# Designs tried in a protein design run: designed miniproteins, single chains, continued (4). Part 69

Each design is a single chain, and the fold is of that chain. pLDDT is the mean over its residues in the fold that is shown.

## One batch from the design tools (miniprotein)

Design m14374
Fold by ESMFold2-Fast:
Structure m14374 (fold): chain A 58 residues (1-58)
Amino acid sequence: MTKLEKVYEEAKKFIESNNGKVSDEEIREFARRLAEKYGISEETARTAVYLALHEVKK
């Protein structure tokens, strides 16, 4: 749980720093880095980034 919270916070900061404007390629690259950093699957990291994008664009 603590790792997923950190991943989600990093994803939110990434999206906010780009003013909510990120491409699918940028999301994939960032998700790969998060997966390596936290030892989680790329799919899990990518899901967290998309969830953060949805919340920031609300």
Scores: mean pLDDT 78

Design m14375
Fold by ESMFold2-Fast:
Structure m14375 (fold): chain A 125 residues (1-125)
Amino acid sequence: SLAEDVAKVTAAFDILESRLDDYLARLLAARTPQERERVAQEIADEIVSQFPDASPFLKSVIRHAIEEALELALLARTNRLSDEQIERLVDEAIATLKALHPGIPDEVLEEIRRRMLAIVRRVQA
């Protein structure tokens, strides 16, 4: 159901937030952009593995959302961003997710957007 899909997105972001400092440390240890991309993919796959009952479509959505959230959190850790810049970057990430996953429910996108904003703002505090 849509509610179950939204709940899985929420749970995935809860895992990300609980391990965020460890994940950002792993990303910061990467020496190249390619190594960093690989580490982000590994983290996303680790999180997605907690949802074996999710559809292949939802697993792909969660994987890409986590990768985008990690990139934004890393930018926020290393740069001072205005709230306007944070909203623009998150909106761009949501547009990318929508383009990669045609037919994604608006409720799923809104939960992802809400959680990305919260994570980025927390890292900036």
Scores: mean pLDDT 91

Design m14376
Fold by ESMFold2-Fast:
Structure m14376 (fold): chain A 98 residues (1-98)
Amino acid sequence: ATPEAIEGARRAAEAAGASPAFEARVEGGTVTITAADTPAALEAARGLAEVVGSAKGVTARLEGGTVTIELKDDEVGAASAPGVAGAVEAAARYAEGG
């Protein structure tokens, strides 16, 4: 993974982990976010997967309440990293009920 993709994943995990509605793990350019078992957190996880999965250089998978986000190890993935972190922050606020 590029240093930029790794840093982007780290920032996204930090944003998710700052919220009590999410637990986050990071490994290289991959972030795994697990939502709390609440309707708001589960809906936030679904919306997050859709938003970041539409970005170039990003793949997102949703399984139950868990979102796996992978930034591609290229310039396109690195360019999408700030947007991924911002989307995670927005999802965390929604998950907390506003």
Scores: mean pLDDT 78

Design m14377
Fold by ESMFold2-Fast:
Structure m14377 (fold): chain A 80 residues (1-80)
Amino acid sequence: MPLEAVAEVETPAGRVTVTVSGEIGKEPEVSGEGLTAAGREALAAVRERLKGQPLTSQTQARAAAHEAALAVAEAERAAA
């Protein structure tokens, strides 16, 4: 069954939305909106980390989306 989780975070550049989606047992897809260059680099690093971590539950998808959003916010704050 497809899983989808969305997390929103406020950054110095504005509001960012991160979506983690995929099927159970498959690599998650991670996308984002409202990103700066620093945020896009942070999200790419999150994608690489999650490449070895297949989705197992909706709870895991939500946790991944939340952690990705925080990583983006931290990177954009550091770049500002």
Scores: mean pLDDT 80

Design m14378
Fold by ESMFold2-Fast:
Structure m14378 (fold): chain A 85 residues (1-85)
Amino acid sequence: SFDDVFRTLRQAQRYIQDGDDDRATRLFQQARDLIIRDGDTFSRDQLNRLRQILIDSSRIAFQRGMGRSLRQTNQVIRIVDQRLS
């Protein structure tokens, strides 16, 4: 569901803020799988909300040198953008 993805991304963002690249990466991979499975049911507004969390998370990951989380957030952004096109 959208709520599951949103909650997962919020938890991933918290791990990025705490500097935990490994746990953040795992949660972004989970969010990616959920978006691939359920993303066709999401509204454009819901997809834009997920995109905003991902962009914010990617900025924090970049500033902290968290390369794995940065790579995962960019992959998930690409999937969300593909669904918005």
Scores: mean pLDDT 89

Design m14379
Fold by ESMFold2-Fast:
Structure m14379 (fold): chain A 74 residues (1-74)
Amino acid sequence: MSKEALFLESEASLHIMAGSIAEKFGDYEEAIEHYEKAKKTYEELKRRVPELAEWADKQIELLEERIKELREKL
């Protein structure tokens, strides 16, 4: 794994953790914002590290499903 990939995966992971915490406290709008930021980080990972594009697409799909579920609760 490249240093660039590790950095971007760490950034996405931090946003996912922040979103999860917000979700636990019922802050669904804040949770969605954090998950959207994680999604954008995986999109950047796809551009900078094309060999991880398939894996990043899977992460984006999971985040899109989570965001959809939370939006339905608002």
Scores: mean pLDDT 85

Design m14380
Fold by ESMFold2-Fast:
Structure m14380 (fold): chain A 55 residues (1-55)
Amino acid sequence: SAELAAQVQRQLAALTAEYKAWLEQNPNWSPEEKKAAGQAVSDQARQLSAQAAAA
């Protein structure tokens, strides 16, 4: 639905902003830790996009 799609877009924008904040708050993370955090964000974004596509 259009409502669900709009909600998912807002959640994706919020997720991106949170990820950026996480990186700024954790400058001491190793490249591996930053990659793991990026993968977690990517997985969440994929799940949200799949929910929008299924609606």
Scores: mean pLDDT 79

Design m14381
Fold by ESMFold2-Fast:
Structure m14381 (fold): chain A 86 residues (1-86)
Amino acid sequence: NLSDFSTTLKNAIETALQNEDTSVPYLKQVKFDPAALEKLYNDALKDYSDYLEYKEKAENSDDWEITTKYIGATLALIGAKYDLGL
């Protein structure tokens, strides 16, 4: 759920910042910029929230527009997870 994802994401970012972890591709570039990391965190939370919303809507509807938004949200979340090493 969103709370579990938020906790995991926050812990991953805090660990990367504290231990200077360079194994995550995007974090390697922005780990010394807390504002950029906070933005990445907030963007990933939004992507996950959008994914949950459109997943629920797609499960209850055959609307092609809803299905397209669900696919888009899923791809955005996959990208966000990749950037964060999740």
Scores: mean pLDDT 68

Design m14382
Fold by ESMFold2-Fast:
Structure m14382 (fold): chain A 99 residues (1-99)
Amino acid sequence: DLESQRQKFLEIIDEQLEKIEKIEQELLEQGKLEQAERDRVRMLHGLYSRATLELMNLQRASAEERRAKVEELLKESKENHNYEEWERRLRERLAELSR
């Protein structure tokens, strides 16, 4: 059912967030602060994109709508490097999935 699919997706996202935290800690331990920040932004963009596309799949969006959203997400990822904003957007998208 849709609820089981949603729950499994949230579990996958939680696993990915844990992996991101471990990678960030390793980079910080190596003194690579700028690399850690860049990787954090990139990974948050990736998680937000995955959550957005999964939500669209659950809503039975058309292939055309999904393609348009992928193009929008790619553009946003290039224009916005604010990790705090992407973290906020990810939290909002995950909240939509958990409703």
Scores: mean pLDDT 74

Design m14383
Fold by ESMFold2-Fast:
Structure m14383 (fold): chain A 87 residues (1-87)
Amino acid sequence: MPSALEQIQALVDSHRALFDTLPPESQRLLEKAVQAAVWGLLSGRPELGIATLERLLAELEALETDPEKRAAVRALVGQIRAIVAAA
């Protein structure tokens, strides 16, 4: 079974086009959200990583006006959250 970190990396790589289509500020927030999930796993504090991930998602959703991009970002973050919660 791939590790949680490998699963997150593969998921991010498969969604690179989504990152590239976001405005720079939204892309930065999404990158920080992914980093928070990774930090939570590496620090043995997955719950804190998830809490930070969800806060950054809320900030990104407030900036992103495109409903399709918001749905795609929410789906990606939800998948990352599920990986972290299962680890």
Scores: mean pLDDT 84

Design m14384
Fold by ESMFold2-Fast:
Formats: C-alpha cells, sequence, structure tokens
Structure m14384 (fold): chain A 81 residues (1-81)
C-alpha cells in the first residue's frame, strides 16, 4: 500500500508539471510510465488479498492513478502547436 501511495503522489506531481506547461510531453510520459507500474502493483496486491475492503482500496487507488495519467496526457496534447 505505502509504495502504491508513493507512486500515486509521483504521478500527481508529473501531471501538475504537465498542466503548468513544464516539459509537458516528457512529464506526461513519466506520469504514464509510473501509472502502469502502480496499476500492475495494485492488481497484484488485489489478487493476493482476501479482504474485500483492502481489495476495494487497491482498486480505487489504481483507478485514481489511471485517471491522473490520462489528465497528464490531456495536458500534453493541449499544448501542441
Amino acid sequence: MEELEKLYEEVKKYRDLSAQGVEPKKNAEKAVELAFRGIEAALKAMGESKDPEERQKYAKLAGEIFKTALEAMGNALRVLK
């Protein structure tokens, strides 16, 4: 859980940088890369957990990570000229 939450914070950081127009393509690529790692870790943890509440927490975090990466990509696309 802690490592997944740390990955989520890093994905948010790169999304925010892309929103600010700071190297938007590079930061969006980094956000997406980290998001795939986070989603993979969350799916593995869900498969190993027998607690329904814990599984829901991992699913929610995976969804938020994915959504944040999509926002980073959208930011990069908006600044294309």
Scores: mean pLDDT 80

Design m14385
Fold by ESMFold2-Fast:
Structure m14385 (fold): chain A 71 residues (1-71)
Amino acid sequence: SEVLEQNSRSLRGTSEVFRELSRRAEEEGDLDTARRYRELSDIAERAAREGTLEAEIQATMEVMRLSVDLL
């Protein structure tokens, strides 16, 4: 379905963004922030690979919840 496809692609994009943010933080020497972004990237990538609607929705919610702490 369109919803499932959109959610999967959104998670893949989210994973890539967090991966890049992690590298930037590591280059700056902010290891705590880098680790957090790596965790978020891994969560999003795993859900995208599982490819089920339930896993993708749950992971999207988890990523959003955890990313709020990075404000």
Scores: mean pLDDT 75

Design m14386
Fold by ESMFold2-Fast:
Parts: C-alpha cells; structure tokens; sequence
Structure m14386 (fold): chain A 70 residues (1-70)
C-alpha cells in the first residue's frame, strides 16, 4: 500500500541519517545531515496520508530540536 511505502521510506531516511551521524566529525557535518533528512521527510510528507503527515511532523520537529542542541 502507499501508506506502507511512506513508512518504509521514512524508516530508511532515519536509518541513513543515524549511520551518517555516527561518522560525522564536526557540528557543521551533523547539522547538514539533520537538515538534509528534514528536507527529504518534508518531501515525503507531500505524498503521505494525514495520519502519516502528523507522524512525519513529529519526527521533523524532533530533528529541528536536535539541530538547536548542536
């Protein structure tokens, strides 16, 4: 289903982000990784159901808070 595809893609984006963050050496690199992930999640939100849009919004807000902590 389309909803399952969105869930799978969101999970993969977060997994890729976490892998990149483990290798990141600077605050600048970490910020760029978070910002790129947020942009990709916002694009995914455009094709998501309303329920999934809410879940993606929570993830996006969490990542924005992580950027503030850098």
Amino acid sequence: SHAMEVVREAAELVREMEEKLLQAKTKEEKKEIYEETIKRLEELKKVATPELQKQLDLTIEYLKEKIKEI
Scores: mean pLDDT 87

Design m14387
Fold by ESMFold2-Fast:
Formats: C-alpha cells, structure tokens, sequence
Structure m14387 (fold): chain A 100 residues (1-100)
C-alpha cells in the first residue's frame, strides 16, 4: 500500500505560511488528494472566517505532490499531499501563500 503525507498550512496577510499539521495516510494518491483538499478547504474557512469572495486554488506539481487552498480577507489555508513529508509541507506552504 502506498504511503502519503498530508500537510496543512495557513498564511496570514503578510504572505508567510506556517505548517499547522502533518499526518500519514496509507492508500491511493486519490484518497490522499481528497483528504488534502477537504482539510485545506476547511482550514481556509477557519482562517478567513466564512469566505465570501475567496478563491479556491488547486496545483499539481511534477514530483507527484498535489495542493489545494482557499483564501479570505484574514488569510488563507491549504492542504497538500505527497509521497514525502518534506514535499507535502513545501506544497502546502506554497498553496497557502498563493491563496493569501
């Protein structure tokens, strides 16, 4: 069974992202991606309150990492999944910074 890491990050109005959670998931790439998307969206809503006009953001990197984020007036949240912890954290931070 393939192992993935799911990282969640938040970025403030200054555009600096921080990792808030990293977890390990055993399953398919699609399962890891769905988890990253759901948690990234949830954290975006939590960080910015209820987003009225925030955009959703989805990025897919060449290393097999995937990321999704949502921005609002108070900042952004993002989730990312990757076969490696370091790449999951990097993708989550980049997605949060881009959504902010």
Amino acid sequence: MEKYYVATAVAGKDGKAEIVEVKEIEGSRSSAWATALAEGVAKGLETGGRIVSGGDYVDKSEDGSVAAGMGGEEGAGAGAASPTREKAEEAAKKAAEKAA
Scores: mean pLDDT 65

Design m14388
Fold by ESMFold2-Fast:
Structure m14388 (fold): chain A 69 residues (1-69)
Amino acid sequence: GTASLTVVDANGNGVSGATIQGPLGVRTSQSGVFTNLPPGTYLVSASGYVSQNVTLNAGENKTVTLTAS
């Protein structure tokens, strides 16, 4: 199955323009929400934030909080 990822700031708001780089390349979201992701390791980045590595398992719904840089 696929996974989903929600990228939020310290206030719990979706990070507009968040980008993930993973098994099938680069994807960008205007809301911070990504769906139908293959399992694997993703580099999560956004302008003004510290990049983070996130691992997604099949069927996982994960939320990651980015730290402002």
Scores: mean pLDDT 85

Design m14389
Fold by ESMFold2-Fast:
Structure m14389 (fold): chain A 60 residues (1-60)
Amino acid sequence: SSKEIKEKLIKEYAEKAKGATQDEINEISLEVEEKMEALGLSKEDMAEVYKAMLDVRTAL
């Protein structure tokens, strides 16, 4: 389901973002964006993932 896909993407982002530089975070973010597009996530679902990614970065 879209919920499991979103949770997996957020988890992968959080794990990869630990100790990453800003340039690396930018690359990881683009990778997540490409995966969301390939999986056909809705704009609403993509927005939820983006928000979670921002929350992860704020917690770093």
Scores: mean pLDDT 82

Design m14390
Fold by ESMFold2-Fast:
Structure m14390 (fold): chain A 62 residues (1-62)
Amino acid sequence: KPPTLEQVKLEAVLYVRENIDTLTDEDIEKLARELVRKYGLPEDQVPEIVEAAKKVKEGLKN
């Protein structure tokens, strides 16, 4: 069984934290799509993963 959406969101968040200085919003969207493809999640989960990752980037940038 593929990992839960929450686990995939956590993986994206951790990646953003590690790459905060170099990661663009385009890179975050690409990461979310790659994770969805890797784990076989529905494509409609991509926006939720992107939003979680962007919120972390926004919080860490300031």
Scores: mean pLDDT 77

Design m14391
Fold by ESMFold2-Fast:
Structure m14391 (fold): chain A 111 residues (1-111)
Amino acid sequence: HMTPEEIARRIAELQAAYDAGDTERARELIKEFVEKMKKEFKHPKVQELVDLIERAIERGDVETAVAMATDLGRLYIYYLEHPEDKEGIDSLADAAVARARELLEQTEKRR
């Protein structure tokens, strides 16, 4: 299982790759992170967020995918640190999915 430190490192690495203009490396790091999240974080809203991240990647919207993967990582860190806080986890998951949907809609409207 990933530790909070490993999750934070993975988020930092995919953000750094994108900021450096290495869009393909950022895409690869996001895909690897998402595959690990599918196996480790069994929450219905997390699967929905993963599906939205995969949609952003397939559309070539790596900027949005980086933002959503960052939210997913922060949510999982919270889950690992506060596993008893079901209401907080559910609330953060709902917020992450809502933001992901808004980001995808905004990107489509800019075309």
Scores: mean pLDDT 84

Design m14392
Fold by ESMFold2-Fast:
Structure m14392 (fold): chain A 97 residues (1-97)
Amino acid sequence: EKAKKILEESKKKIREVFANTPSFDEMIEEVKKIINETYKKLKELGFSRETILKVLDELKDFAVEEARAVFGQPAADRLNKELDEIKKKIEEELEKE
């Protein structure tokens, strides 16, 4: 499935951010960019709302686990909150279309 390939490519980008970014604050911003880019790509390709939200949930979970492994639980909690806020905005945007 094409959506799975996009998910795996986005996971790879997140891994590269965690490997190469020295600041947790910078890492949060880069992960947020990857989530938004993934959303736009899935939207442009005509994937369903259900598929888009599922891919974004899997990316959020992946990024949060990477943050926990590298920076510990408080960092994972902060990233989870930031990504939940993005997901809520995306859900609201998808409802308006």
Scores: mean pLDDT 83

Design m14393
Fold by ESMFold2-Fast:
Structure m14393 (fold): chain A 104 residues (1-104)
Amino acid sequence: LSEEEREFLVRLLEQAIRVLDELLDEMRRRGAPADLIEGVRRIRAMLREARALARTDPERAIRTIEETVDALLELMKRADAETQMRLGAIIVGLRAALTIIKKQ
């Protein structure tokens, strides 16, 4: 990956992490199930790892994002409609980024 693509990946991951932070606060306020909150926390941790790797090991960051998308899809199966909508938006963003980065 070019330096520009690495910076793009970092910014995208930072935005996704912010969306997950907002979702976690919303879920806690509405008393969402503890297992679902834990699931979102795990996804957030995976994205933070990908962000940390994006500049130094972009190939590993990409694999971590792919694993994060798979984990998001599994989490959506047990999520409520509101949470599914929010997680779906993150999946679309991550998949779009992977398409741009991998098509070189």
Scores: mean pLDDT 84

Design m14394
Fold by ESMFold2-Fast:
Parts: structure tokens; C-alpha cells; sequence
Structure m14394 (fold): chain A 83 residues (1-83)
């Protein structure tokens, strides 16, 4: 899974991340602006793959069952990238 994402271009990773952000904002009511800022910081710091993996896990978790721990991981990533 990670290897597949690492084979994608930066542009492809950004498009995937934006799709996941849209889903999370529409389905869970997460702050889209905050998620987009975290994505921009992840891009600048070379952490796009990590962002996409966390966002993907959240998307899958929404459909299976709500998992607050995965949301906390995204928030933690946001704080880490802002620091």
C-alpha cells in the first residue's frame, strides 16, 4: 500500500489527498480549510504519502465504523506539521 503511494507522482498524491479531504469534510463535517492547510504543509515537508495514508484510513473508517482514534491521528499530524 505505502509502496503503491510512493510510486505516484506529487500531482497524483495531491489529487488523491484532495478527494479524501472532500469526502471527510462532506461525510464527517471536518474543517476542510484546516485539512487543506495540513495538506499544503505536508507537501512542503515531503510528508504527502503519510498524509494520504492517514486520510485514506479515515475515509475507510467512516464507512466501516466511526473511529475517533484515526481522527486524533490526523489532528496530531496537523499539529506536527504546523510546529
Amino acid sequence: LRAELESLSEEELLELAEEYIDYLAETKGLDREKLLKVLEEAKKRGRLVDFVLLARAQVLGVEAEENPELLEELERLAEELEA
Scores: mean pLDDT 69

Design m14395
Fold by ESMFold2-Fast:
Structure m14395 (fold): chain A 52 residues (1-52)
Amino acid sequence: SVRDQMRQQVMQTANDAYEQGVKQGLSEQEVLDAASRAARETAERLQRQLEE
C-alpha cells in the first residue's frame, strides 16, 4: 500500500541519517536529532506527493 511505501521510505531515510551520524562520531543525541529531522522532512515531502 501507499502507506507501507511511505513508512519504508521514512525508515530508510532515518536509518541512513543515523548511520552517517554514527560514522562521523556524533553523540547519540546528535544522531537521533539528525535521524528525526530526516524522517520528518521525508514524511512531509511524501505526504505532499500522496495521491488517493
Scores: mean pLDDT 79

Design m14396
Fold by ESMFold2-Fast:
Structure m14396 (fold): chain A 62 residues (1-62)
Amino acid sequence: STQERIDALASQLPTSVQIQIIAEAFRIMADGIEAGLSGEEILKKVNEAMLKKLEEALAKQK
């Protein structure tokens, strides 16, 4: 459900903004791996950050 929500919100934004959010997600994944987090914790952190960034970007358009 969280992944579907991320995909739905991302589709409402310009491709350039989507790429910026994806780049941020990769940075969070790299930091999580370096910190020794589990794959599940990393994915949860990435999903939370992506959702927050998507909502912020959408809010700025209104």
Scores: mean pLDDT 79

Design m14397
Fold by ESMFold2-Fast:
Structure m14397 (fold): chain A 91 residues (1-91)
Amino acid sequence: MEEAEELIEKALKYAEEGKFEEAIEELKKAIEIADELAKKGKYEEAIEIYEKVAKAAEEIYKKTGNEEFKKIALESGIKAGLLLIELGVRK
């Protein structure tokens, strides 16, 4: 969790500096951590990271208009939603 949050904070800082490629790399690393947690059955932790990534990417998109961040926000939000459904359907 802490590691993923640090990656998201770095992404926001890079985006503020106009370093969009670096910001995208940091967000993708956070998504990879969430993907790994989901594979281990740690759905609540994975959902929290996906939601934080989606929120950060949406914030960058609103400030910059860079469509790549809109795509990241949508993809991360969908992943969180799918895990929420899976968690709710199981029992």
Scores: mean pLDDT 84

Design m14398
Fold by ESMFold2-Fast:
Structure m14398 (fold): chain A 71 residues (1-71)
Amino acid sequence: MFKMTKEEKKKFIESVFRALLVAGVDPAGVAAARDYLLSIIKDPELQKYVDKVAEEAAARAGGRRARVETL
């Protein structure tokens, strides 16, 4: 039976978000990938890792937009 180690799963998560960033996806695309990975990953530690990597990827993909001040 095939089993991936926790380290291999973390590397896979990193590679998915790196590929999305290289492809120039927007933050919505990063969020969709995060939701998909969270739907298939049941390990709480890996879910936390997905969230962390997705947050970093979303920040890079869209940049943090300055809030427009309305006078």
Scores: mean pLDDT 72

Design m14399
Fold by ESMFold2-Fast:
Structure m14399 (fold): chain A 74 residues (1-74)
Amino acid sequence: SFEELAEQFQSLAEELADKRDELSVEEYEARVLEILETLEQIVAAAPPELREALTRFLEELRELLDKEIAKKKA
């Protein structure tokens, strides 16, 4: 359900933030991919009125997380 996906997204995001310094680059990238895939499922399950805004959020989040991965690699 939409509620279950939203709860999963929040849990994954909180874990990524909490364990950021403990994760290897590869582990961090895997967690980022899981978060983005969960958000893609949320977008797909969303009412049409919310899809455009959620799609933009997904695109912006993807760009931000790509930059965070690049910083972690440096």
Scores: mean pLDDT 81

Design m14400
Fold by ESMFold2-Fast:
Structure m14400 (fold): chain A 55 residues (1-55)
Amino acid sequence: LSEETKEAVKLLENSIKENKVTKEQLPEIIERIRERYSGEAAEALIETVKKLLDK
């Protein structure tokens, strides 16, 4: 993953951990990720969001 993608993952992970993002917002977040990222980067971000919000 590129440095920009790693930073995006870290920021998203922190937002979820701080309860700034809820499970109900998951579809919107996935849509935003797919609009800005492609391939491996998009899949990594989506997987991270799903794991953190399912927990």
Scores: mean pLDDT 72

Design m14401
Fold by ESMFold2-Fast:
Structure m14401 (fold): chain A 100 residues (1-100)
Amino acid sequence: MTFEVLSSDSYRDDANLTYRSSVVFKVNGNTVKASLELSREKGAKGTFEAEDESKLPEPLKELKELLERFAKAKSLDEVLEIIAEIEKVDVETVRKELEE
């Protein structure tokens, strides 16, 4: 497997509880763009774009499905519910860990 990071960028605004991250990478000659934006008021926005999705390794296909689930979240609370489901814990446990 060949892997190369072409660009990465992140932004955090604690006053507005907003986090943004974007990365562009190449895997086996296939260019992938991934981005995630989290905000308390607007929820989650995610994008995952590959030049050829059929050439994605299985772990990256799973990551795409996960990012699409986050992109469908309408609030930070829905994002926390997705995280709780992935980690197999209660939503209240995730909230408590973020407050510590």
Scores: mean pLDDT 67

Design m14402
Fold by ESMFold2-Fast:
Structure m14402 (fold): chain A 65 residues (1-65)
Amino acid sequence: MEKLYEELKKKYEGKLSEEEFEELFERAVEDARAFLEAFGIEPTEERLEPLVETLFEIEVKAKLA
């Protein structure tokens, strides 16, 4: 997860404030975990990472649109 965090933070550096980035990333992690748990799937890092990335990108696009 740390690698994804650093990659996304660097990608959106200057486009999102530190606070906005932290809020959106934390929300994406919580939403990804809730999604997996709702389907009875263990929220392992391997399963969380692709969902967190997808949800974060969707939220950023919605915010910038």
Scores: mean pLDDT 82

Design m14403
Fold by ESMFold2-Fast:
Structure m14403 (fold): chain A 97 residues (1-97)
Amino acid sequence: MLERLAEHFGISREALEELASWMREVRKKLEEIDKLMQENPEEAMKKIDELSAEVRKRAAELREKYKDNPAFVALVDRMEADVLRSLEALKEYLEKK
């Protein structure tokens, strides 16, 4: 299903694999942040800021590499926005502690 939709929008297997790899990296770092929120909230806050910067950098790199594929760029933009929104919510939660 996903592969057929990607082909319909001209998204290559390579682009999907890079997106999947990036999402795995983000998920791993979110798990580290979740653990730190219980053990060291100050360090968790720092890791949220670091991950936010890394997400923006990686999204920009993917947009430049695949700039000729507007469907993929739109997908990257949405993933970046969703992740950054989640990180902002976690940061707000920690600031209230």
Scores: mean pLDDT 80

Design m14404
Fold by ESMFold2-Fast:
Order: sequence, then C-alpha cells, then structure tokens
Structure m14404 (fold): chain A 100 residues (1-100)
Amino acid sequence: AQRQLSPEQRVRSRALTAAHGVLEYLKQHASEEDVERFEGLFRELLAARSVEEMLAVMRRIIELLRELAKKYPEHREELEKQIELLESVIEEAERVRAEA
C-alpha cells in the first residue's frame, strides 16, 4: 500500500505498525508496569533515526516480549506470533541496511 516510501521508510512504517499492535495487545492483557516498560521501548523506536538504531531497539523489544511470554503463559501463543512478525521486520531491516 505504501509504494511511494523509500526502503528505510517502509521498514520504519512496518516496525512502528507491528510495535503499536503489540502495545495495544499488552494494554489489554499485561500489568501497568509491563505496559510502561514496552511504552519506553516504543518511544525509543519512534525516536530512532537510522535502520541501525531501529534494529537495536527492535531486538530489545523482542527480548522483552520473550520475557513477557514466560510471565503470561495464557498469552504466550499470541506473543510468540508478535515476536515472529517483529523478527520478519528485523530481517527486512537488515537487508535494507546491507544494501545502503
């Protein structure tokens, strides 16, 4: 749908959309403390100005989601699906970085 964006802008858009979806899910199912931890990382992702900065923040997001999947076993399947989606965005971001 976003054919006018550069590869870096497409990766940024996909990363932010995926992370926002996770944040909305966590707001419904996780503690306020865990939501605040994720919101901190989401703000860092919003502030990221390079693909390298986005990759660093996204890897930290995945590590937090792996921790939360262990803490909330009733939500583990959905959180693991979100991790797989974010890992696919990381793979695209690494390809974009390699081509720059």
Scores: mean pLDDT 85

Design m14405
Fold by ESMFold2-Fast:
Structure m14405 (fold): chain A 108 residues (1-108)
Amino acid sequence: SLSPQERADQFMRELGELLKQKRYDELLAKLEAFIDELEALIDAKDYQGALVLMGRPADAPATPENVVQELRGLRAFLEVLKTRLPAEYHPAIDALVARVDELIAKLE
């Protein structure tokens, strides 16, 4: 019943609630699971599935270039999120950023 955009918005609201509650380990676990699913879709060359997971409509052009654009947005989000977490969690965010950079490299 939810559109891809509505599912993405729900995921972002859930992350925001975990951040507000300082439940940083759960926040990181959800981000890791999201990136694991993205990696599996990209490795399968399911670019439509990757775009849908990132909140794009199902009729969006399923190109590597469009997936890279959305991954760059995710990377920027993670860098902003890092500024809102305690210093002890910064290495975990840096590891997620490195994983996103590796996914971008696979598509270029």
Scores: mean pLDDT 89

Design m14406
Fold by ESMFold2-Fast:
Structure m14406 (fold): chain A 80 residues (1-80)
Amino acid sequence: ASDEILKIGEKVYEMLLKEGFPEEVIERVARDIFLASQIPGLTPEEAIEWVKKRIENDPSLTEEQKKKILEIIDKAYKEV
């Protein structure tokens, strides 16, 4: 686990809650960030790119949700 990746995940979680995303969507994004934190040898940048690819390829999310989630992830990463 990487503490930096998990800190980004906490920020993403807060932003998704504030934007009114459904709990199931927030849980899916949090899970993907947690999974990235468990991959040995990934830098925070590589982990974020891995998460972004999972979000882009998630068939349970709409294109509008994907776009907003990716924007939130980028913003959270810049703020950490």
Scores: mean pLDDT 83

Design m14407
Fold by ESMFold2-Fast:
Structure m14407 (fold): chain A 83 residues (1-83)
Amino acid sequence: LAREAARLLEEASQRATDPRASQILRDGARAARRADRLGSPRYQRLVADGLLDSSTLLQPIDPRSSRVLREAARLLREEAERL
């Protein structure tokens, strides 16, 4: 799930036309990849919370990217809950 979150964020960053949205999505993908490598439920939740905060900031600028950030956060939380 963390790998899936990272992939979704990376793909969204390639499609984002707003530089701010593109950067936030790239940073999110990097954080999700780190969360996958660490395998820590606590770190996965921290990254998910950060993605949700970013989604709120992006909602008025890029609603599509905001939705991807929320989906990625959901996937990270779901993985954290499995163990």
Scores: mean pLDDT 84

Design m14408
Fold by ESMFold2-Fast:
Structure m14408 (fold): chain A 103 residues (1-103)
Amino acid sequence: DQQAVLEAARRMSDFVEQLEEALANLAPFQEVYGGDDEERRAEVRRRALESGGPVIDLTLPSSAPVTPEQFEQNDQDLRDSLARLNERLGLDVAFALYLDASS
């Protein structure tokens, strides 16, 4: 479904913009957990809010047909973007990102 792929690309773009804002505010911790584990999501949100950063819940619809190759490429592109942001801002911040690929 081309529409689902375009939607995922838009969400990725929004995610990067939110990360740039968080890094500009020197929020050193960013962790995104996608999935149905509500306890883990609540814990991640609490920690993110305590750090003053934005809370980013990135869950791709499990019904969206993403090939393994497309998933790997999207993951790599995101990691590269995060590395560029760290380098640009002179920060060494670790990010944890989880996408819900199980249904």
Scores: mean pLDDT 52

